# Ledger of designs, part 50: designed miniproteins, single chains

Each design is a single chain, and the fold is of that chain. pLDDT is the mean over its residues in the fold that is shown.

## One batch from the design tools (miniprotein)

Design m1724
Fold by ESMFold2-Fast:
Structure m1724 (fold): chain A 92 residues (1-92)
Amino acid sequence: KEDEKLKILTVLTDPRVKVGTPEQQLALQRKFVNEPGTIIPKVLEAESLEEIADILGVSRETVEKAKQLAKNIPDDDPRYKALKAIAETIKS
């Protein structure tokens, strides 16, 4: 489940991917750049897609679309690996 959440976050923070409104994705990307150490732990602790949506400031439908796209992210994706490395650093 942690890897799935990180892949969802990888999709939502990718500027090349369009899953929600451009305004919500831009706001999320700015927030992630400014405070990744706050966003990543909250997303990993979320118990539902609704909680992830609330944390990231997007709709549940946007997170559901990102979850579907996250299935196509390989374990060796460089953006996913970078997010996973940040998550491990924060857990320390």
Scores: mean pLDDT 77

Design m1725
Fold by ESMFold2-Fast:
Structure m1725 (fold): chain A 81 residues (1-81)
Amino acid sequence: SKRAEFQAKVRKFVTAVQNEDYEEAEKVLEEMIEFYKDNPEIVKVIEEIKKVVLDKSLSKEERETKIHRLLERLGDLLDAA
């Protein structure tokens, strides 16, 4: 299932963020963008997540909070499709 494969990528991304492995997190986000490249609304949210991951001015807690909210928005978009 396309949804199940994408959810596996989301879990991999969350694990990378929790481990502060932002290089792996960015790589997984690029795979997620490619997976939904024909859906501009989904790509836009993933690009917003990528900006948060790459923002070196944010604390770990601020980064995780912003990522959580964006992942909730991503989930809503996937459920609406």
Scores: mean pLDDT 84

Design m1726
Fold by ESMFold2-Fast:
Structure m1726 (fold): chain A 97 residues (1-97)
Amino acid sequence: MTIIQIDSGGSASDVYNSMMDGIDQIINDGDDNATIIITTTAPLSSVPLIIAAANSAADYASTYYGYNTSITSTISPDYSSPTDMHIVTITINLTKG
């Protein structure tokens, strides 16, 4: 099982591109089982768009490459910042039957 860990920029487009890079690596390597873990830091108001971007990338892998995908996310305050910044960890499991 391949595990890819990526530190991403805090925008929805950054997360989407990071996810797509991970998916492309999995496809190119011919892996039938893989996990992509994306970590980013973003304002709480941006989190729904970031999660939507991750779901869009997972849907791409499912639709065009036949992967079954499951997504989980964890959101925690960034205690190094006094603002509403949050650390977002997104885990995508990809399996091909």
Scores: mean pLDDT 81

Design m1727
Fold by ESMFold2-Fast:
Structure m1727 (fold): chain A 85 residues (1-85)
Amino acid sequence: APPIRNPLSGAVNPSPTEVSHGYRGVLSLDELVEVLLEALENNGLVNKEKNVYDLSGTPLGEFVGKDEVTAEELREAVAAHLAAP
């Protein structure tokens, strides 16, 4: 295949307005976790050699309280947070 530059796909952070506009309160925990994992992979925050996600300097890093997490640890952190109001 011909070489091509990575399309960093002009996908900026969803604006606060877009997040608020799309908020329906219907997303299940599993769907929310899948969206977060896909967003981390799409932003190149996964380290395949370490099998971890680099959350340093992200809101998720502050939320979880760790700079590097596995997919399972992130899922458990989201589940625990939603279960503990």
Scores: mean pLDDT 62

Design m1728
Fold by ESMFold2-Fast:
Structure m1728 (fold): chain A 67 residues (1-67)
Amino acid sequence: GPKEAGEKAKEALLEGGAPEELAERAYRFASQGDGDKAGLAVAGAAAKANSPEAGRKAGEYLKEGGL
């Protein structure tokens, strides 16, 4: 579900070197079922980490969670 998708997305972002605050933001929006805001938060976190791969993995988890 959305909360589990957010947890997995947050973990992927943190593994990619994203700041905890930005990864937490993605988790919060995903947990609220806001896929658009969660996706933007993932993109911002991935950009800050300079990790397109972390962004891709987090985005896949959001899609699997129905976001």
Scores: mean pLDDT 87

Design m1729
Fold by ESMFold2-Fast:
Structure m1729 (fold): chain A 87 residues (1-87)
Amino acid sequence: SMEEKLKQLEKMKEELEKVLASLSPQERRVVIDIALHDLKNFFKDDPELLKLVEEAEEQARSLSAEEREELFLRLIDEIIKKIKEKV
């Protein structure tokens, strides 16, 4: 359900923020790339949310590691907001 996806996404965000705090900038870059891929798979059956992730992934290609991290965290917050509006 969408409520279950919301809980899983909030948990993923909390766990990701803890992991990122312990990593170097280059390691964070790799983790963010993996997280973006996982997020695409998580929303594969939701065209609206999938499009939002794909647009963020495209923007991330030209960004620094720090800018990519900021973009990704903003993306997660925007997705959480959109899901809450549907529930």
Scores: mean pLDDT 80

Design m1730
Fold by ESMFold2-Fast:
Structure m1730 (fold): chain A 73 residues (1-73)
Amino acid sequence: MVEEKAREIALKNGASEEDARALGHLAKAMVEKLGLSEEDALKIVEKGARRIAEGMPLDEALQLMAQEAQELS
């Protein structure tokens, strides 16, 4: 469910379908592997999707999101 919600948030913020899928997968990993709340994972995805829409490369955005998730864990 968090994966699907994250994908929808990413698409709403201008991410491509490919990028939205990657962000959905990361959100699931943040909840399942790092123990983040769904709310916190979705907030990180929203910020990441916005960065990507503004021209940040996917790899760089994912790296920043992973750092943000680790700080909340």
Scores: mean pLDDT 82

Design m1731
Fold by ESMFold2-Fast:
Structure m1731 (fold): chain A 64 residues (1-64)
Amino acid sequence: LLKLAEKAHNAVKTGGYDAVKKVLSRSEISMLQLLGLSDLDTKSLEEVLEQARRNAEAFDLPVE
């Protein structure tokens, strides 16, 4: 999950949300939506990773 959040954040910073759709699979995008990570472009990488970890813990998902 943290690696997925990091990939998405880097894609958004490089090419916006269109880049996310090109570098992530449909299932990975669905997982990000489940984690509530809609503000990737306004947050730092650290903030995105902390939010992903907190949301994963809230849904009893692995954080590795």
Scores: mean pLDDT 67

Design m1732
Fold by ESMFold2-Fast:
Structure m1732 (fold): chain A 64 residues (1-64)
Amino acid sequence: IEERIDELAERANRLSKSPDLDVAVEAGVILIILAIARWAYSKGDYEGAEEMLEKAERLIDELE
């Protein structure tokens, strides 16, 4: 799970450098979702973390 969060965060960070402001802003929102996923995982809420990760991955795929 942690490795997956790190991978998605790297992809979102790359998108946040986009010259398209809409893409960059959406990438910022995805980073917030990933931060929530990491927080949930740290509290032992693995189901909540997985739900946030699936949501972030779907959003990243739509931006790419």
Scores: mean pLDDT 78

Design m1733
Fold by ESMFold2-Fast:
Structure m1733 (fold): chain A 130 residues (1-130)
Amino acid sequence: KQERIRELVKEIVNLSNQIHSILDKPEISKEEAIEILENLKRILELAKEILELDPDNVFPASAIGGIPPLIQKLLEKVPHPELKELLEKAKELAKLAEDYIDGKASVEELLEKIDEVIKKINETIEALKK
């Protein structure tokens, strides 16, 4: 259990580092923007798995809280209406993650909101491919 969680945390950290590496470029291609979105989706899937294994683990909420600033930076480099909508959904998820840590939201509510944001990421990727 703990060893599996350590591997999931390591994967999330590696994905976050990959996103930062792309975002540090002065210009970002459409393909790189899609790669960032795929990596953000994977971070959420991994955070969900950690929460299912250990609901008391605080790392998923921290990882989720880091997502809105990354989407904001991406939106500044790749202006698109779908990215603006995704940013608002990601902010809602980050607030719910804070409420979860404060004991104001259930793990079920957090997992449901993660799934909603994953769906919005998929819709955003499809919009960028057009």
Scores: mean pLDDT 89

Design m1734
Fold by ESMFold2-Fast:
Structure m1734 (fold): chain A 70 residues (1-70)
Amino acid sequence: LSDDMLNDIKRSMVLIAISVGKISADKLKKQGDTKKAEEVEKLIEEAQRLLDQGRIDDALKKALEALKTG
């Protein structure tokens, strides 16, 4: 695979992980686990910020951390 193709795949993975993380955080809030929801939300916000900066590998790492936390 070319670097461009790999980066496109990684970017898509980050976006999917952010979406899943948002759903997980909302579920945690409804269950009363506010602290865990806040931790997931912070990781999602950090992943989005890193993605916006073009730091795709760092963004992917943070997005996966959000999924592991939720």
Scores: mean pLDDT 84

Design m1735
Fold by ESMFold2-Fast:
Structure m1735 (fold): chain A 89 residues (1-89)
Amino acid sequence: SEVQREVGRLATRAAEAAARGDVEEARRHLEEAVRLEVEALVAQGGDAEELEEKGREVFEEDSRALARLAREDPELMAELARGGEAALA
């Protein structure tokens, strides 16, 4: 779907930014990806309050995971960013 492609693209951009040490850019891309997914699920009849709460949880978890990975294993972070680009090509 279009939403799945855009979410994947934003996730790849977040990984690329994190690999460069740009945590603020990575968080911005993750926030937009989660927002698009939540909006799509709400449009399909999902509960807005529950999905917005779940989206916040996912965003915070993913943000912490990317920050930790970029600090502890920057080589793996760079590999994930490259893998995401290949998957979207």
Scores: mean pLDDT 76

Design m1736
Fold by ESMFold2-Fast:
Structure m1736 (fold): chain A 79 residues (1-79)
Amino acid sequence: DTEAAQLAERAYREFVRLAEKEGADVSDLWVEDPPRIGDLPPEEFVRAVLDAFAEQAVKAGKITPEQARRLRDEALRRA
């Protein structure tokens, strides 16, 4: 539970940092309907959170779908 939340926070911070390096500020975005922490195993929860956040960043025009996929995978690997 707490560990899943900490992993998601680390992955989120890494995603924001990587996006910033590519000239995109995604720190002001939030997910309207995030995954519930108890619904998924920690690893799947973290991926679902990043997937939802990356999708919102694409919808907001902050990054492209290609950037979203690449940055998400990199953030997950570094978390």
Scores: mean pLDDT 75

Design m1737
Fold by ESMFold2-Fast:
Structure m1737 (fold): chain A 65 residues (1-65)
Amino acid sequence: MSKEELDREVKEALAIMGIALLKNVAERTTDPAERQRLNKAIEEAEKLLDEGKYDEAIKVIQEAF
């Protein structure tokens, strides 16, 4: 495998883990406004992940915290 492919897989794993963490935070959130903000960030990150834009997905996840 190429080094670029391995680096991509690592970034994908980080994005997946970050989305899972955001989902856990959203599930425990009782504030409707904060839950909506977290859900929007999850949607954006999942869309970017599906598009292969892992760096952008990670940035969205970081900005949501």
Scores: mean pLDDT 81

Design m1738
Fold by ESMFold2-Fast:
Structure m1738 (fold): chain A 92 residues (1-92)
Amino acid sequence: DEIEKYVKERLEEALKAGKISEYEAKLLRGLLLHDQELVKELFEENKDLAEEIKKKIKNSTPKEKEELRKKVEEKLKFELELGEEVVELEKK
């Protein structure tokens, strides 16, 4: 599938560039490619990640919280751009 290959390559590039985490890459792949099984696996995995994120936030300084906010904003921009590209490819 050309769409699957494209999405995988874009997510791998973003992961290598540090724009998204491995979890975010898998979640976006599952959502954009309608992979319900992958999404289910990520929700099971998310229990441990939720606790890790909670612990990180609790121990974070105001400066680290601001850096996390900026990273989330950059991630949302990336997600919107990737979603638009996938929609364009599906119109082929």
Scores: mean pLDDT 61

Design m1739
Fold by ESMFold2-Fast:
Order: sequence, then structure tokens, then C-alpha cells
Structure m1739 (fold): chain A 92 residues (1-92)
Amino acid sequence: SAETIAEQEKLYEELKELMKKSKEEAEKKALELGYEIAGIKAKSLEEAIEKYKKAIEEAKKAGDKEKFKKYTKALLVAGLPLALLEEEEAKK
């Protein structure tokens, strides 16, 4: 849990810094990080989220706890900037 929390905080800080410069850069960084974690390529955060959710369900059916953790981490990373981008749009 401590390792997961530390990794989450680091990714959150990196994405938060990118949000100050460009929403597009934050999205690109999240896609890159998600790919590094999951090994699943996607064109957008929306596509990444869909693919990671499917991969999580397949890992669940297979009883593969390591893949389940990996894909869940990738899903969280891909979901962070989308949530932040939507919050920024709502402020307008």
C-alpha cells in the first residue's frame, strides 16, 4: 500500500505541474504513463480507459492479481487528467 500511495502521489504531482502549462501536455503525459504501466497503446485517454477496464475484467476472470493491480494503476493514471481537465472546463 505504501508503494502504491507513493507512486500515485508522484504521478499526481507530475500531472498537476503539466496542467499549469497545457491541458494537452497533461493528457499526453497520462497516455505515456498509462502505456508504460499497462503496455496497452491508445490514441486518447477515453480509449485508454476503455481498454484498461477491459484488461482489468480479463485479469479478474483469470485470477491474475498482478495484472489486475497493473491495469488498475494504469486506469487511475489515465483517469486523473480527464477529471482535472473537466474541472478546469467547469470553472469557465
Scores: mean pLDDT 74

Design m1740
Fold by ESMFold2-Fast:
Structure m1740 (fold): chain A 63 residues (1-63)
Amino acid sequence: SSRAEELYQQGLEALKAGDYKAAAQYFRAVVQQYPDSPYAAEAKEQLEKLVKEHPELAPLNAK
């Protein structure tokens, strides 16, 4: 499996554990490091939902 898939799966496991900070870090890594992977769009959606529910997880320079 690809590194993007591994990071995405780690993000999902962190969500299941209630570790929203770790989940955001994994999904952000997929979007930033593997933007052309099939997991980037799904990771972006997960990150957007997570940041909406937990605004403190947004980067300081996010819009």
Scores: mean pLDDT 80

Design m1741
Fold by ESMFold2-Fast:
Structure m1741 (fold): chain A 90 residues (1-90)
Amino acid sequence: SLSEEYREALKKVFENSRNEAEALEVLGELIAKAVEEGKKELALKLADQAGTVSGDPKVGEELKKMIEEGVSPEELLEFGKKVAEEVKKK
């Protein structure tokens, strides 16, 4: 189910990150993978979580827009990495 896949994704974020920047890197990877696997609803839900983790709802909105417009998994990864770098400078 979507709820189970989302819970497993959040567990991976928690287990593989020590701070918000690392969490955003893991979220970017999971969003890209979800899009590559055709799991659009999971990708959109993870994008909302990226907005929450970054402290900027515009991050979540931009990721959702990219997903809806069919942007490549590689561009989603690059965007996630860029957001993580900005959070590191905070």
Scores: mean pLDDT 85

Design m1742
Fold by ESMFold2-Fast:
Structure m1742 (fold): chain A 92 residues (1-92)
Amino acid sequence: LSEEELEEIRRELEERHSPTEAEAAVAALRGDLTTAAQLALKAEDPLRAFELAARVAKELGREELALKVLTAGYILAGDYEKAAEYIEKYYK
């Protein structure tokens, strides 16, 4: 994804979601999962930012990125059972 595309996605997400959630989702889409996690922890629901990023990635045909982002979100949320299921599918 280009920086221009990421900025458009951020603006669109900010229309329906908090600026913190939008910024966290965009960081996850960049593959910067550390920054995404730090930003998501400031939001009311850290998992939501990763779910938003995964949805956008899937809509753009980036299925591998969507799975990676969603897995990271489950780890951050403490849902290790779901995270393990996704890791098995993605990392094998």
Scores: mean pLDDT 79

Design m1743
Fold by ESMFold2-Fast:
Structure m1743 (fold): chain A 77 residues (1-77)
Amino acid sequence: SEEIEKIKEETKKQLEEHVDDERKVTAIIGQALNQIYEILLKELGRTPENVLKAQKEVFKEQDELRKYVAELKAKKG
């Protein structure tokens, strides 16, 4: 999804700007995951099966964003 790709790129930029603010990092990730979840359900349709698929995808996106934050922190020393 082009919308999801755009959200991910914008989220990474926001995380880079606020990497030293743990509360802001948590809020930015939370907002991005909520937006991705809603887009996935809009594209797949709201069925119990698709809810589970969307949740799995959101967990993967959360893991990737958290790893990105860890990499940013490692670069800062």
Scores: mean pLDDT 84

Design m1744
Fold by ESMFold2-Fast:
Structure m1744 (fold): chain A 96 residues (1-96)
Amino acid sequence: SDSFIASVRAALDRAISLIEDPALRARFQQVADQTLGALAALSRDPNNQNTQAQLRQLIDQLADLETEMARNNSPLQALIDVGVVLLALSTFLVSS
């Protein structure tokens, strides 16, 4: 749904705004943009197995970025926002 995608976008935008490392921020923005694109595609075609597989890979990439953010002393709020997104995306895939 548009509301779900908007909520994911808002959480990712908040997390990105709190990343002070420009290189990490750029990589996170790229994965975030790809994640939102995959969600929009699944909203139109929920049974597309290739897009579901892509979203699973993007969830793994977001989890790796959250781990890197924690190592680079990112604010706790940014880690919480990414964690909420990871849980929401994993729930969405199980429900699809």
Scores: mean pLDDT 86

Design m1745
Fold by ESMFold2-Fast:
Structure m1745 (fold): chain A 89 residues (1-89)
Amino acid sequence: SSRVDRARQMTRSPDPAVRVAGVLGLGRLGRRDDARRQARDLLRRFPDMDPRIREAARLIIQGRLTDAQRVLREASPDAVDQMISIISS
């Protein structure tokens, strides 16, 4: 769907918060296995991300999407709001 495609586009952002927000968006759109795989890949490739962004990615792997959104909002409200706009369209 166009919402899934836009969330996938976010996962390719140079901004780590926007990338993790895109992964969270995929999870919220029901692409849970895709979201978990991408979150694991981001943690492996970018070990030096902001600890809150890393924690949000770990929570996505655990399927704790509401907690992931809360933690990610503490690091980047703008990235979370961008994701919500996409999945709510």
Scores: mean pLDDT 89

Design m1746
Fold by ESMFold2-Fast:
Structure m1746 (fold): chain A 107 residues (1-107)
Amino acid sequence: GVEEVLKRIRELGEEAVAAARAGRFEEALALARELFDLGVKAAFELYDQGRYEEALEVAEAAIEELERVLRVMREQGAPREILLELEELLGLLEILRGLLKRLLKKA
């Protein structure tokens, strides 16, 4: 269910932040990618079911966790290549969020 997906997104975000604080930037990026993949997959599955508000909630939760990971990685001095990849993942989720918000205004 949506609640279990949101819980797992938050858990992956916390794990990524912990890895970033420990200087394990490649591990933190891998966890951030898992979080992104889970969020995108769950949002599209909810979209296919007509559950647009829940799809938006999942996308927004993933954005919030990735923004937190990016902030911590910047504070810890992560390599530019890692920061750029995380920014790309955030950009893709922002596009998804914008699409879902437009759909909700038409319903």
Scores: mean pLDDT 90

Design m1747
Fold by ESMFold2-Fast:
Structure m1747 (fold): chain A 109 residues (1-109)
Amino acid sequence: NKGAEVRAFLEKVAGRKLSDEEIQLMKDYLLDFYKADKAPIPNIKTEEGQVLILRLLGLLGQNDDNVFDEKAMAAFKKLDTDGDGSLDFLDLDGDGYISEAEFDSMLNV
């Protein structure tokens, strides 16, 4: 399950297991931010994408220090294998968006 791989990566970046509630919070935050049923894939090279990623990391670890944020950003940059800043591994269907169904695939594993 591709969603399980994405969740495992997020848990590795967070340094801990994530609850279904935390995955749901990420889903709700992204979909509400864009006011849509799907969110565009975050791009670490844009100011908007950087702010969004840092806010998502803050939701998972509100009291984490700046060293954790730097490590998380370095991990995301390492996953940007094509160098375009887009986290394409989050795009399970190849449409450039993270949908409710893709988040739900992380919750139903």
Scores: mean pLDDT 62

Design m1748
Fold by ESMFold2-Fast:
Structure m1748 (fold): chain A 90 residues (1-90)
Amino acid sequence: MQDLQNQISQYQQRINQDPNDSQSYVSLSSYLLRLQQYEQAIDYARRSIDLDPNNAAAYRLLSHGLRQLGRDDEAQQYQSLSDQIIQQND
């Protein structure tokens, strides 16, 4: 638990210094999902997508958060989009 809180604090500091750091929002979203803070995780994933719409990881994290909130149809759409981005870039 302390390690996740420390990581969140570090990435929160990073986005305070550089609010356009798409990867820091991905990292924050990932750690917040592990803490079961799904709404905050979704918000950070959406911000990452807004900054970098080709970030497959952000769509995957958004999908996971939505699924945990019972928004399964939306979650499946974003998971499929993540998979398509990965396939197109590989």
Scores: mean pLDDT 84

Design m1749
Fold by ESMFold2-Fast:
Structure m1749 (fold): chain A 74 residues (1-74)
Amino acid sequence: SEIDRLLAAAHAARPAAGGGAAASAMQGIVDSEKEGLGAEGAIRNAVRGARQLAEAGSVSEEGADALIAAIRAA
């Protein structure tokens, strides 16, 4: 499924993004699917979450960019 592909991409980005950032993105993807937003909504929410984590200093800008790139390429 598209959601499984997005989850796999977020998980695969864990070494660059960090476990917390990857787990947060995966949760956002699952929550977006449950809300009926579809894959596009899940991608938008995961990207927004990754940017917010970088702005808060919880993940490096490079780690957030790697996570965003992986999710968008999925």
Scores: mean pLDDT 79

Design m1750
Fold by ESMFold2-Fast:
Structure m1750 (fold): chain A 65 residues (1-65)
Amino acid sequence: DLVERIAEVLQRHGGLSPDEARRLAERVVAFLEEVSKRTGTPLETIGRVVLADPEAVLRIARALS
């Protein structure tokens, strides 16, 4: 589950609580789904690339705050 994976990164690298990480992860995944729709790139591909870089996850989360 991409939401759970993003939430784990936000907890481990962003210092967020489990509940805050989950809620923010849902917003991050919704943003990635929109990117997927606009670019035609599969969500699984975008998710894999983003998850390979914890700093990218944090930058996206910060932009959505």
Scores: mean pLDDT 85

Design m1751
Fold by ESMFold2-Fast:
Structure m1751 (fold): chain A 80 residues (1-80)
Amino acid sequence: SGVEELVELLSDEDPRVRALAARLLGLGLSGPNPPEEHIKLAVPALVKALSDEDPAVRAAAREALERIGGEGLELAKSLL
């Protein structure tokens, strides 16, 4: 799966790449029953991206966590 690669891209030097990675994680994990392993990997990384220096990256991370919803959103709330 591309989830591990997208999580790596959340640490890219280019904020446009980080914002795109956050959006793609939100879209890829917004379906019914996303794998728990993917949620456990992606959600902590997206929560960290909420503190990114770039406002577009922060906005993309917020939108991604909202799209994931459910168990992923509850995990995110426990990390904040």
Scores: mean pLDDT 83

Design m1752
Fold by ESMFold2-Fast:
Structure m1752 (fold): chain A 80 residues (1-80)
Amino acid sequence: SLAEFLAQVQEIQQQFFAQVQQALTLPPVQARIRIMELYIEALRQIEAIAEQFGLLDLAAKIRDEIAKAEAQLAKVKEEA
């Protein structure tokens, strides 16, 4: 159901925000890298759930966002 999908997304978002709070204790560059890694992880979890619920267009859009985020992370790590 849509309600079940949204509940699982909310759980992922809560985990993400808690982990971001911990990452903000790191030095600025390390915090940025860690937050980007956490964001990509959260997107991968939401993409998997979207596919399980048959939300294929949403899953495809999330995959595109993951690819863009991974490219940005690679650049940040190269310059670190």
Scores: mean pLDDT 89

Design m1753
Fold by ESMFold2-Fast:
Structure m1753 (fold): chain A 94 residues (1-94)
Amino acid sequence: SEEEFERILKEINEALQADDKARVDELMQKLIDFLKNATLEEKKRFLELYDKILSPEAKQKLDRYLLTSTSPVAQEFRDLFLKTLKEVAEAEKK
């Protein structure tokens, strides 16, 4: 649900500001579960909410965490997020 995406993204933003890696992993697992079953429209909405809710600093911290983390959850989220970005970008070009 959109309300659930907003809630989780707000909590991720706060967890990233606090450098709470365990909480970030927990919240990323919830997003993975939603994104795996998401329609293209839900994926677009997720990316809109991601851009709206995460601060530039939080986005930078997340990018660094996803690139450097050995967490299986972080790696799965990175791969799924990149796939989601590609799918939405390809759809928007049409």
Scores: mean pLDDT 82

Design m1754
Fold by ESMFold2-Fast:
Structure m1754 (fold): chain A 60 residues (1-60)
Amino acid sequence: MKPISEEDVKEAFLLIAIGIAKSQNASVEDAEAFIRRVAEQIGASPELVEKALEDARKLL
């Protein structure tokens, strides 16, 4: 089993953030703002933030 990396944990947190936004019927704009705030708090890389925003736009 490959060990869980810090980046894997951050990716999981951003995925949870997307799920929360979707469950609250947030607009795409509100969801993106929320995801960016979570990313800032956890110190996510720009690449990880961009991936999360793409995933959010696809799901919302």
Scores: mean pLDDT 79

Design m1755
Fold by ESMFold2-Fast:
Structure m1755 (fold): chain A 85 residues (1-85)
Amino acid sequence: TRTVRRERYEFEIDGKKYVLEAEIDVDTGRVLRARLYEDGKLIVEATDPTLADVLVAEFRRLLKEAQEKGTAKITKEVEDEYEVV
């Protein structure tokens, strides 16, 4: 059994809504999957853990920079955990 943490970031840039979802193995800290949606449409999916880790880290960095410049607004951050059988 694995405990998976879901992180979900909802944000808006120039009137478009984006959602970043990440699934993280709590025991290893490794990102198992990451998905990016634009206006409800999936535009990027990383299913390789190495690529997903890099994607999530880089995206968080870019969001922080854009937020500091006032070009992006995070509307919701959600974190929960569930057990996978």
Scores: mean pLDDT 72

Design m1756
Fold by ESMFold2-Fast:
Structure m1756 (fold): chain A 77 residues (1-77)
Amino acid sequence: SLSVRGGDRGRDGAFNRDSEEAYRHGYEARLGGNLDGDQGRQEAGRSAFDAVLSGRMSGSMDAAESVGSGTAKGYNS
């Protein structure tokens, strides 16, 4: 890491890394179906981010799975 921004929260790093992983996972699922542009990536990434934040609070993997299913379903509709 290059710098510490946000004090102790930035210092941990684990929280940020977990968020990035879920983000990448969600946007990849959306991108796999969306060849027209980056809008699907942004939406999937945002949903995945929200799922990770919620999942970390509850410790549930169901949230991440639900997001992936929901975003793909919305795109196909």
Scores: mean pLDDT 48

Design m1757
Fold by ESMFold2-Fast:
Structure m1757 (fold): chain A 92 residues (1-92)
Amino acid sequence: MAEEALKKAEEIDKEILEESKDDPVKALLVLEAIASLDPNRSMPLEEAVARFREALAKAGKELPEVKEEERKKLLEEYKKKIEEIKELVEKA
């Protein structure tokens, strides 16, 4: 049971990283979601930070403009996914 919970958490984390790897706005929102839900940053974020830097470099170090509604929707989605990872890790 614990092993299954950890595998599920890893799958969600991989999905988030894959979605954000070429999108600096999504990568930033992932970091913002983690910061909101885990202010002490006890979760491993090295990969998320690396992907944000890579995506930002590909975008010429400028964040593209996105609709506020779209940004808010993505942030809420990432917060839910991060919360699920946290719960799965706690359950394990």
Scores: mean pLDDT 70

